# Ledger of designs, part 69: designed miniproteins, single chains

Each design is a single chain, and the fold is of that chain. pLDDT is the mean over its residues in the fold that is shown.

## One batch from the design tools (miniprotein)

Design m2530
Fold by ESMFold2-Fast:
Structure m2530 (fold): chain A 98 residues (1-98)
Amino acid sequence: SLPPVPVARVEVKVPTSQDAEILARKLEDELLRRGLGVATADPKENKVILAAPTVEQALEGFDLLEKIAKEMGIEILEVRASPADPELQAALEKRLAE
């Protein structure tokens, strides 16, 4: 079956388009195994886009993204909730700072 329509989206900026593509691929494999959402690369903007049915699943997906990025030596430059979600944005910024 098709995944449900995502209600939470996180955009993660990385240094290169190659980093975005590799990170999105690895994250998608993990998200599919766990049923947490979907990940895609936006190579033109050097971004990974994480989309999930809930804010909680989006944050779990972001934790996995940070772990994979750290293991691959990819720096996370910026994180944004899209569309704007102040609660999700605050949670993402807190996680990135720790």
Scores: mean pLDDT 79

Design m2531
Fold by ESMFold2-Fast:
Structure m2531 (fold): chain A 60 residues (1-60)
Amino acid sequence: SGVESARAGAEAARAGHAAAGATGAWQSNKLGDYPGAPGSAGLDPEAALRAAEEAARNAE
C-alpha cells in the first residue's frame, strides 16, 4: 500500500528532523542558503506525504 508506506516514511522523516535539531543540525538551516526561496517544499516531509498520498489514491 503506497499510502501507508508514504505515511510511515513521512513520520520517520519528521522524527529524524526533530532529533537532528536537538543535535544542532538546525544551524545549517539558520544560514538561509536560499533567501526568498519557494519555502521548505523539498525539506518538508508533510508536503512530500500529501503528494505521495494523492498520487497513490489516483493510481488506484
Scores: mean pLDDT 53

Design m2532
Fold by ESMFold2-Fast:
Structure m2532 (fold): chain A 62 residues (1-62)
Amino acid sequence: APRDVTTGQPGAIVDPLSGQGLSPAFVQAILDDPEALERLAKALGVPVEELEAALRAALAAA
């Protein structure tokens, strides 16, 4: 029988991105590469749209 367990909480990864943790150049590089953005979103367990919005907000705040 399959066993599904959800690990992680929404906002945990966004909090470091909203404050300080990634350089603007690194964030811009990810936003410029849709493959990298999608891979990162899957690794973090968040929707691509949410990650993109968070990274754009972080750049605008910087």
Scores: mean pLDDT 65

Design m2533
Fold by ESMFold2-Fast:
Structure m2533 (fold): chain A 59 residues (1-59)
Amino acid sequence: DEEFKRAVEEAKAALVRLAALDEERAAQLSTQANSKTLEGVKEALEAIKAAVEEVEREA
């Protein structure tokens, strides 16, 4: 499923970015990013993006 593969790649890229900013938050969200459903991966991606924005705002 192309959409699922793309969502997984996006979530992994976002996790790498978050890990560079806050390894602990990245570790917490890593479990969600390993979801076996497209909806779960999309939810994880949104959570990771929100966390990145929070960390960047704190800096």
Scores: mean pLDDT 77

Design m2534
Fold by ESMFold2-Fast:
Structure m2534 (fold): chain A 79 residues (1-79)
Amino acid sequence: SLLEEIRKRAKEAGLSEELIEELLKGLEETFEAHPDATYKEFAEHLRVIAEQLRELGVEELAKGLEIAAEVLEEKDKEL
């Protein structure tokens, strides 16, 4: 599944299990709230947030969002 792939890559990247669970919960809630949004649109939003977080020094969460965006972009490109 999409969320399982994000979980695996985030673990390989060294993110904490607590951060990964919070990230996945937030992503699931966002997907359910916006059923008509594309994977590309979600990925673009996550990358903008990640850039803002890096500017604020919140590096670990930014990395988590970048990983999620990458998985979403890969899914979108399979067409």
Scores: mean pLDDT 83

Design m2535
Fold by ESMFold2-Fast:
Structure m2535 (fold): chain A 62 residues (1-62)
Amino acid sequence: MPSGEELLKKIDELVKELKKTKDEEKKDEILEKIRELLKQLGYSDSEIEGAIKRIKEEAEKS
C-alpha cells in the first residue's frame, strides 16, 4: 500500500536517527514520532509500545 510504504520509510529513517542519537531528550522526540507513524499504520497502543521497546533496546545496543 503506497501510504503504508511511505510511513514505513519514515519509520526507518527515524530508527536510523535514533541509533545515531546519544541525547535522551532527542531520543524521546524520535520515539514519539515513531509512535505517531505506527498509530497511522493501524497498530494498537499495546503493539506500538511493544515495537517502541524493541526499537529502544536495539538503539541502546549501539
Scores: mean pLDDT 78

Design m2536
Fold by ESMFold2-Fast:
Structure m2536 (fold): chain A 70 residues (1-70)
Amino acid sequence: MTAKQLNELGKEYYKKGNYEKARELYEKSIELDPNNAESWVNLGKALGELGEIDEMIQAIGRAIRLIGEE
């Protein structure tokens, strides 16, 4: 799978409320493309739903940096 396909599949699991599976898919997307700000935002959202607040802050912080590094 491409990073884009993994990110899209993660969104489908997130919509179904399977936040753990969504997190795994977003993490795999990031492994293939660590510069994809959308995958970092989506990872942060899934981590927030799982109560992993520190990791959520780190993921969102990475996304903000990537958006600023055009």
Scores: mean pLDDT 86

Design m2537
Fold by ESMFold2-Fast:
Structure m2537 (fold): chain A 98 residues (1-98)
Amino acid sequence: LNLVAPPEPAAKASPEAEKLAKEQIERIEKFVEEIKKELDPEEQEQLDLALESYKHTIEMTAAAVTAAGEDLEVIEKETDEIIEELKEWYEKLKKRKE
């Protein structure tokens, strides 16, 4: 990109990317609430820490997609990967308890 000097990276998502990121964060939160009911308090704390990290990841992905002009679908794919990781963690946790 030789036509413009690189501006400071605008670390802000577009309104559309922000809206989608918020919807995807709510999707992760709903899944977390579902599995959280079957967990011990210590496991719930671990899950809450992971959730905070995942929220940050989705927000960063939304900003990156906006800056790169990529499809908003990237945000949804990142969310799907996070949910898959949470499912694998939960299954491993259940297996270790019994």
Scores: mean pLDDT 76

Design m2538
Fold by ESMFold2-Fast:
Structure m2538 (fold): chain A 95 residues (1-95)
Amino acid sequence: MTEEERLAFEKILQEVYKEDPELFSKASRALEKFLRDPSAVTDEERKTIIEYFEKVIEKAKERGLDKVAQKMEEIKTAVENGDVERLEELLSELS
């Protein structure tokens, strides 16, 4: 990921937060819980994480950030499958 792509990604995250700060808060808490123990996450909490990433994917696609959108779709799939190891790998690649 280029520095320009990283800055554009950060801007997308800020826009999602500004549009729906409650969704961001709920998704962040649910994601932290998922990373600690995926079996403890409720279906509603999992749906909240997925909804958040779907909004990020939509904005990334609107801006032509296809690689960012693809990575967010992979994160969404890992959450849907309960694959914590894959999720941790994907998140580490964003750091």
Scores: mean pLDDT 80

Design m2539
Fold by ESMFold2-Fast:
Structure m2539 (fold): chain A 81 residues (1-81)
Amino acid sequence: SALAKQMEDARRRLAEAGAELSAQARRYNEEKQRAEKEGWTPESLARVRKLEQESRRAAEDYTRVQAETGAILEAAAKALA
């Protein structure tokens, strides 16, 4: 059904956004550890700041997709009631 496909597509998008959030958080943490070992050079600080911004953006995207998925699932529940 169209509803089942919409729910499946929404769950897939949420899973993809979650995977991206996890990947970006991992890159940020790895770069922070590298920066600590390098003694926080200006170059390492710039890399960490860039990855912090990318991680923050991924978190914002995840929150948005999570809200969208919740709305789709709520609408589906009402349609099936």
Scores: mean pLDDT 87

Design m2540
Fold by ESMFold2-Fast:
Structure m2540 (fold): chain A 60 residues (1-60)
Amino acid sequence: MGKLYEAIKDIVAQTEDGLTLEKGDIVEVLEELEGGYLRVRSLKTGKEGIVPEDFLKELK
């Protein structure tokens, strides 16, 4: 199982590759990207997208 993170605030996708999340949503990290971005999958919706890691808190 990949690392699990929690959204620490509401996030609205600003780009086509971005992911919209609500505060408290849990995501699984799929890959670490350059510049402090993560490609994640929402456990709530199953959707994937790119999110700044600074908007997430690791649960482990």
Scores: mean pLDDT 80

Design m2541
Fold by ESMFold2-Fast:
Structure m2541 (fold): chain A 101 residues (1-101)
Amino acid sequence: DSLISQGSLAYSQGDYETAAKYYTEAIKKNPSADGYLNLGEAYYNLGDYEKAAEAFEKAAELAKDNPEKQMEAYINLGLAYEKLGDKEKAEEAFKKAKEAA
C-alpha cells in the first residue's frame, strides 16, 4: 500500500527512523506480515534489536499461511537474537525457520 511504499522509499534512502514511522502507521491501519517484516528490518538497521525481534515475531505469527514469508521472519528473528547475545532464542528461531520451509 502507499504507507508501505513510503516506508520502503525512506528505507532505501537509509532513513530508517522515517521508514519505521510509515511501517508503524501501515500496521495500525492493516496489520500484515510484510508490514511487520519491514518494521523489523528498519529497527534492526537502527540497532534496536529488541524492537526488531518483537516485529519479526509478529511477522512470523501473521505469515502462518505463507511458509516462505514465515521462514524469512524466523531467520530475521534469529539474527536479531544473535545481536542481543541470546544464543538459545536465536537457535530456536532458526529451527522454526527450517520447520517453515
Scores: mean pLDDT 89

Design m2542
Fold by ESMFold2-Fast:
Structure m2542 (fold): chain A 81 residues (1-81)
Amino acid sequence: ALAYYNRGNAYLALGKYEEAIEDYNKAIELKPDFAEAYYNRGNAYVALGKLDEAEEDYKKALELAKTEEEKKALENITEIN
């Protein structure tokens, strides 16, 4: 999963958005809970003008990331006031 994700990131940086999407698709196939892959695939879709697909990917990334943020919040809340 990470190897496809990293290559997808390289394609995204080079402006090769379609190739980036193909690599992110493989990363997601191998790791369906990969929030960062959904987020960066959304960025590639925005660059191609595919706003509906980007919105779906951002929503999925947010759903996956929100669970991790909730865990971090529970571990790191020290209200001293």
Scores: mean pLDDT 75

Design m2543
Fold by ESMFold2-Fast:
Structure m2543 (fold): chain A 100 residues (1-100)
Amino acid sequence: SLEEDPNDVDALLQKGWDAYGAGDYETAYEYFKKAVEIDPDNPWALFGLANVAKQLGKEKEAAEYEARYWEVLARSHESLGDEDTAQRYRALAEKYRAEA
């Protein structure tokens, strides 16, 4: 976007990863959480939130977001006709969902 929009998912992801790289996991969590609230199936937002939740000791929440991440990737690969990769990613989603 040309102007800062508090609902700009791309800007939120950039700020989230910048905070993560700086070791500010609480700030990173807030940015990724906002991104997931705006775009619940954004794989980059889900991946960021899963990693930050793990760093913050939120193990159950991290497993839930990791499961959602793999589910989104599985659907994407299925849409491209890559059923073997889709099945593998669905198995990973089920594994993490069981840990949540």
Scores: mean pLDDT 84

Design m2544
Fold by ESMFold2-Fast:
Structure m2544 (fold): chain A 61 residues (1-61)
Amino acid sequence: SKEEKLKEIEEALKNKDLEKLRKLLKELGFSDKAIDSVLEHIDNPVVQRVALAEVRKVLEE
């Protein structure tokens, strides 16, 4: 389940699926402000990498 969740988020980031990313990140407890910041800069590969690293930390417990 943790690995599946990470994969879903990785795929959503790659596909720039903003609706799915908002839903998944909110389910993980990220704030609306943090989510908006990521989605606004979704074309930035550094932002995508940082977002994925934060998701990994949350999923690790």
Scores: mean pLDDT 82

Design m2545
Fold by ESMFold2-Fast:
Structure m2545 (fold): chain A 55 residues (1-55)
Amino acid sequence: SRVRHMSREEVRDFLLQSSIEALEQFLEIARSNHDEELAALVEEALAERKEAEAA
């Protein structure tokens, strides 16, 4: 649905605007809380950010 897609996209956009350090902290927190959905989103944002800055 539109609202479900909006929530997911909004979280992803927020993460993509975060610093790599903040993303690493979010990932550790998500994994500590066993939030696999959030951890996956953070991992994808982290990978994209690191590829852009490291490559």
Scores: mean pLDDT 72

Design m2546
Fold by ESMFold2-Fast:
Structure m2546 (fold): chain A 84 residues (1-84)
Amino acid sequence: SSSELFYEALLKGSEGYKALQEGDYEKAAEYFEEAIRLLEELGTGHKLLSEALSNLAKAYEGLGDYEKAKEYEEKAKEAREIAE
């Protein structure tokens, strides 16, 4: 159900954030990519989507992948504008 997808996205976002705090950028990126996929399937939750995209950008920055970091920062800004 849509509510189950949203809850799973929240859990993946939380796990990703914990991985970011631990400096495990590869694991963080994996969790945030999963959260983003679930939110895109849902088609709503633009605020949570913008947060997950922003955190994914931080994970890629930690990995030294500045091109992907910039790409996901731009997507996060777009999602934030839709949410407002």
Scores: mean pLDDT 86

Design m2547
Fold by ESMFold2-Fast:
Structure m2547 (fold): chain A 70 residues (1-70)
Amino acid sequence: MEEEKRKEEERKKEILERAEEAAKRLEEVTGSKEAAKEALEGVKKLLEDVEKAEEAVEALEATVDALEAA
């Protein structure tokens, strides 16, 4: 059914968007483009499993938040 496919595609887009934003923030905080690339690539590899990709991006966002607060 098209609705389930649309919901999954929307979730993947949201995850990717969040991952790109978090990776940019990670680069700003750490000064490392390599760290940002690795983090983004890790989330992208998990996109086939939306739930795992969501967990990965949430963990990345939490890590960036912690680094910004330090």
Scores: mean pLDDT 79

Design m2548
Fold by ESMFold2-Fast:
Structure m2548 (fold): chain A 66 residues (1-66)
Amino acid sequence: RREEIERLRRRIERAEEELREALARMREAAAAGDRKALLEAIGRALRALGEIIEAELRIRRLEEEA
């Protein structure tokens, strides 16, 4: 289970990188007034955030069951 938690933490790190990249794209699109690019970047940010939330909830569940 510790190995599973470590795997989930690495997954969170990767999703955090995706989120950071998406946030940078959101700022660029907003500055350019590009609504389509802004919506695409928001979609990427939401997807990355969802992955982080799922992984964190699974870590908490594993810790409670241990």
Scores: mean pLDDT 83

Design m2549
Fold by ESMFold2-Fast:
Structure m2549 (fold): chain A 67 residues (1-67)
Amino acid sequence: SAEELLKKAIEAVKAGNRDEAIELLHQAYDEYADNPEVRILLNSAITALEAGNYDEAIKDLEEALKV
């Protein structure tokens, strides 16, 4: 499920596996096609990961799980 992809992405971030996390988030983004609020949070998380802001990425992903 899309929720399982987000949880797996959070674990990848915590493990320092940035590239795996980004790949999982791109997959989740496609599954959230009808949920623009979640997609905004996923784009924010990807941007944070690319900038090395892992704590911000985790916050955005945890917020996405609450939608």
Scores: mean pLDDT 86

Design m2550
Fold by ESMFold2-Fast:
Structure m2550 (fold): chain A 55 residues (1-55)
Amino acid sequence: SKEEYAKKLIEAGKKAGDLAGGMKAAALILEGKASVEEALKLLSEEAQKIAKELL
């Protein structure tokens, strides 16, 4: 589920034009360095909205 969630964060970042934010959030989740809630907050506002719609 962590890998699947990370892929969704990258996808949302890509669609919102915040690929860097999506990749950073995904990396922290995969490395176990951030919770799901913390990872979402690292995304831009627009990327967060898209991520919530995809979930």
Scores: mean pLDDT 79

Design m2551
Fold by ESMFold2-Fast:
Structure m2551 (fold): chain A 91 residues (1-91)
Amino acid sequence: STIEVELLVLLYLISVESLLFVAERLLKKGTEENLKLAEKMLEEARRLLEEVRELIPQLPEEVREKVEKRVEELEKRLEELEKKLEELKEK
């Protein structure tokens, strides 16, 4: 049902926000172990955002625009953190 898809999308978006929050904190600590863990968290966040994009066409029109905007904001944050991770690996 559309309601089940909406709840799944919401769960994935909350999970992405949590992964990005923890990854940012790990990047600030900058140890090799923390950078490796941050990389795995960013990879999982990317996978979940791709899953959400695949589900967007199944959402009601009223919800679709709001979800697309949230995905774009999270994708931008993910790209910023991925760039920071690569910079930290080279230093």
Scores: mean pLDDT 88

Design m2552
Fold by ESMFold2-Fast:
Structure m2552 (fold): chain A 59 residues (1-59)
Amino acid sequence: MKEKAEEAKKNLVKALKEAGKEEEAKEVEKEVEKLLAEEKYEEALKLAVEKAEELLAEL
């Protein structure tokens, strides 16, 4: 689970950066890293997925 959450975070940050949303990329990375540090891997993965769905809806 931890590896999936980390991978989802990396993919989302990369996608946000490619979309020109540098500030959002920093905020999302910070939020997901906080959950990972608290060992809340399922919550971290859910947050990354939800943010990715929001990005796709805005594109």
Scores: mean pLDDT 79

Design m2553
Fold by ESMFold2-Fast:
Structure m2553 (fold): chain A 61 residues (1-61)
Amino acid sequence: LSEAELRAFAILHKSRFPELAGVDIFAMSREELLEWYEKHKDIKLSEEEKKIFEKLKKLLS
């Protein structure tokens, strides 16, 4: 996974997880982004969430 994909994943889930509410996702290291991804990679995305994720990846790459 690219850093852009990892960051997009964290941004997509920011509103769903209180632990991310106070975190500057753009200041997170790749290691921190990977740790977040590994904890939550099994979360099922809706079709709308998948579209948002693809847009975020494009914006961050």
Scores: mean pLDDT 74

Design m2554
Fold by ESMFold2-Fast:
Structure m2554 (fold): chain A 97 residues (1-97)
Amino acid sequence: KREEYIEKAKEAVRASDPEKAIEYLEKAGYKLVGEEELAPGYRVYTFRNEEDGEELALIVTADGSVYLGKVAEVDGVEEMEVTEASKAQEAAARRAA
């Protein structure tokens, strides 16, 4: 059931529908724990799953593009289509700190 909602969230991401992506992430047990604008038009929403503490980043750009990835690098599993965007966001956040 959790996996089904995560897949629906990914489908919403591909459709550039951040509101639906957020809705499905919440149904999958993820809660919004952070919101940050890294650059003008580059907003990141950080979600944490209450069951296992897994964190996901939802990136929304000013042109309406939406990306979803793990906050940390996925060790041994590179099946997330937006891993590059997630890694770029992670690197930018680390440099800003």
Scores: mean pLDDT 66

Design m2555
Fold by ESMFold2-Fast:
Structure m2555 (fold): chain A 70 residues (1-70)
Amino acid sequence: SHDEEAKKLAEEALRALREGDEEKARELLQKAIEYATNPEMLKALQGALEALERGDRVAAEAGLREAIES
């Protein structure tokens, strides 16, 4: 399903972020948002992207974990 692909992309984004690759994390997160159809997952992914744009890595990781648990 689209949400399963979004979840996989979110997991890859979280891994990239933990490895310090913010650009790759943003790329993967944007792709996850495109695939997400679940409103809770989409909201969490959008929150994570906004946090990344602010430079708030802790909030970005939290948002990605929330999306994965959706």
Scores: mean pLDDT 86

Design m2556
Fold by ESMFold2-Fast:
Structure m2556 (fold): chain A 89 residues (1-89)
Amino acid sequence: AMKYVTEALKALEEGDVEKAREYFEKAAEEILKKSPPESKETVKELVEAARELLEEAAESEDPVKQASLATAAALLMVAAEFAAENGIP
């Protein structure tokens, strides 16, 4: 999953918004598939929050704002994978 998050951030930095979205969705799909039933709601909430931040980053023309929002999205994806792997309710 984190491999796809890294590829998404790289694509976004290169200005390839479509490729960034594609890789980010691949990461989200892998994390959600790994999620046990008790963690599914928390994982889904974290993934949705990360998606919103990635879209804001993609729409930003300020490089600092884009980098900050993209970093926050990546950290939420790390939290989502941790919740999925550790059965966090």
Scores: mean pLDDT 82

Design m2557
Fold by ESMFold2-Fast:
Structure m2557 (fold): chain A 128 residues (1-128)
Amino acid sequence: AKEDLDAGNFAVALNKALEELKKDPTNREVWSTLIRALVALGRYEEAVKLFEEARKLGIKPDRDDYIALARAYVKLGKYEEAIKVLEEMIKDGIKPTARDYRILAIAYEKLGKTEEAEKWRQKADELE
């Protein structure tokens, strides 16, 4: 839809979430909304910084938060950091989807680690 492609809609969501965060900095859903809005706006460095700030405040990430952060790192060319984030998600007991394993495979391929890339691609295929 036109609204799904309108950067102004993400900017409005970002501003609203920032106002809500000032009122209640413990609201996990507001942090998640802010991180996703920043990623959608291409503001990847700010999304990374906000995620780390949320973690320092004890806000526990969910799958979508980890995936948004991993995608931000991939867009920034920080493939080792993207891998670390997804490995942390798995260690925290969050079960990856086939799409999540595909992000791992892409990051390993970009680093020239073809054996590791194939391992994660195989895991993605096992879930499809």
Scores: mean pLDDT 80

Design m2558
Fold by ESMFold2-Fast:
Structure m2558 (fold): chain A 76 residues (1-76)
Amino acid sequence: SEEALRLATEAIKALDAEDLERARELARKLEELGFTRAAELFLEAVRALEAGDKRKAAALATAAAIVLIGDILDRE
């Protein structure tokens, strides 16, 4: 769970920096840990940034963090 929270924090930082490749890499690592829905939402945030929609990207990144916290709590 600590590793997943670290990856999500780094993904949010990458999105803030508009480092789309880094954000995709971190989303893939979340998927490898089994946090598929959070990873999917981070990838949707990347697509929103590619389209120039910074507000939508921020909302999707927030949703990804909430989903991740819920998944962590459901695991123990």
Scores: mean pLDDT 85

Design m2559
Fold by ESMFold2-Fast:
Structure m2559 (fold): chain A 100 residues (1-100)
Amino acid sequence: GPSQEELDAEVLEALALIAIALMKNDKTPEGVRKAAEIARKVADELASLGHRERAAQVYIDAAKAAYESGDKETALEVAEHGVRDFPDNEELRKLLEELK
């Protein structure tokens, strides 16, 4: 069966999806920012468990969700943190350039 770390990673991915959904459905700048902070913390935990590609995808999805909610400032901040933590991720670098 799956290891404890694999189960923890699946739970973290579910939490990231919930945070991203909250950003898309929240109508307040504060709610979007708080959900983005949760998504970032979840992504950092995924990276610490060795799931770096999944963590980078959470940063991408969170930045896009913040932008779609109308919060370009939060989207840019999330993308900048993502590029810092995953400098070799081409999709994150492209997203950061598109958000500038």
Scores: mean pLDDT 83

Design m2560
Fold by ESMFold2-Fast:
Structure m2560 (fold): chain A 55 residues (1-55)
Amino acid sequence: DLKKKLELMEEAQKERIYYLHTEEGLSQREIAELFGVSQATVSRMIRERRAELAA
């Protein structure tokens, strides 16, 4: 199922972004440049993962 594979890839990217910010100390701007996404997207993904882990 291609849709499920894409969802898993997106989840893996969110997890990597969260790890790089929280464990490696990279700024949201640096992560945005690395992944080719907006800083707002990085901020959203970090917020979402933090909420998921707090639940």
Scores: mean pLDDT 78

Design m2561
Fold by ESMFold2-Fast:
Structure m2561 (fold): chain A 96 residues (1-96)
Amino acid sequence: MEGVRKEAKELEEKAEEALKAGDKEKAGEYYANAAFNYLLAGDFEKAKELAEKAVELLGEDDAFAQLALAFAYDAAGDKEKAREAAEKAMDVILQK
């Protein structure tokens, strides 16, 4: 877990810079990657916050963002929301 929190913070900062530049797709990708790194670091509430931002920016049909959200909700104890996000991710994967 050493270094993953630093990487998560750096990715979060890159997401904020991408948003300022108007690049919503790149911002969403950075937030999703930051969420996974916060999950690895054990910061589950931060991971949930950033995964929610990733879905908002990339849309509900982005499998990667939905997977990040599912893992973040599960880790935070939001079992029902984790299931819903996982189902959305699977629907996207099976349709694409």
Scores: mean pLDDT 83

Design m2562
Fold by ESMFold2-Fast:
Structure m2562 (fold): chain A 85 residues (1-85)
Amino acid sequence: SKIEEYEKTIAELKDSTKPEDLLKLAEAYLNLAKVYIEEGKFEEAEELLRKAEELLKKLPSSHPKRLPLEIEVGVLQLELAVRRV
């Protein structure tokens, strides 16, 4: 059910350039990537983390949620790398 909600958010917002939509889209990619890491779907998780990273770069550097989400992407990328060993 939560996976379906994240996929729906991604489908609805994937082409938006609005900061609030970019945030929601990045958060949806991050949450879906966490699920895929837990399920061992590392390739799918890696792709989602790359997409989240690129979306966050489109946000103003002054946006209060940008740095925290960029840190979360980095942590998940590291977790994914460790789990591939």
Scores: mean pLDDT 83

Design m2563
Fold by ESMFold2-Fast:
Structure m2563 (fold): chain A 70 residues (1-70)
Amino acid sequence: SAEERGRELLARLTDVVGSPTRILQLSEAEARTVIDALGLSDEERVLLYEYLSKFLPPAQAQRLRELLLG
């Protein structure tokens, strides 16, 4: 399911950065380096955004959108 895949992708991100929201605390360059290193497909980027954004304040959800989908 989409929620199960989103959860798995969030776990992979957490393994790299130490917490689910750590990516939002990095500089733009550092965050993009992490995202590139994860090797996410366009579909996986959308799934991660849709899953994680539900748990974030609007400003942080917007930043996540720019990092994953911009």
Scores: mean pLDDT 83

Design m2564
Fold by ESMFold2-Fast:
Structure m2564 (fold): chain A 114 residues (1-114)
Amino acid sequence: MLDPEQLRELARAAREAGLYMLAARLESAVLLLEAGAPESLVLDFLRNPLEDVLDQLVKEVPPETLRRIAELYVELAREAEAAGLLPTAKKLYREAALIYEALGDYEKAEEARK
């Protein structure tokens, strides 16, 4: 069973270690669990590429939770960019853009791609 407290501490450690993609995935898993997403869906999110689970996330998860996840990805992308981790930052921005696009927030998706 996934423990939000353990995931949150692991996400913090990952962020401090400069593992920004891992931090984004783990912190997003906490947000999903706190929003009442089924553990099976959260595990699918952690195990699979975002694009493979995004349709199910849009159906099962409140839009405000997905928007917070996209905002988190942008925040961590900026931190990765400031740390000189440009390929990681680019991947985080692309995943944020995919979430915004799935929510119909095309303006925010375009912003994240720049």
Scores: mean pLDDT 87

Design m2565
Fold by ESMFold2-Fast:
Structure m2565 (fold): chain A 86 residues (1-86)
Amino acid sequence: ETPLQFEAAVKLALAEIYLTLAKLAMSRPDADIDEIIKTYKKAIELAEEALRLNQAAPNPDPGLIASARQVIEDAKKLLKEAEEKK
């Protein structure tokens, strides 16, 4: 049905959006730390799924692999920071 490369790209884009939104929320005076933690976890899940889908594709995109790994690394680091502020 839908090409694996397209699904991987969409999931990575969503992961990047969730990561950005969580970073922005964390900077606000009214920060809901529990919701931020959930958002970082969602970003990690989406980026890991993007990696999995891209790896299953006939010609995995090295750029998508690099971007997805960066999102996972950044999100995990920021998730730990958010959990420490809980």
Scores: mean pLDDT 83

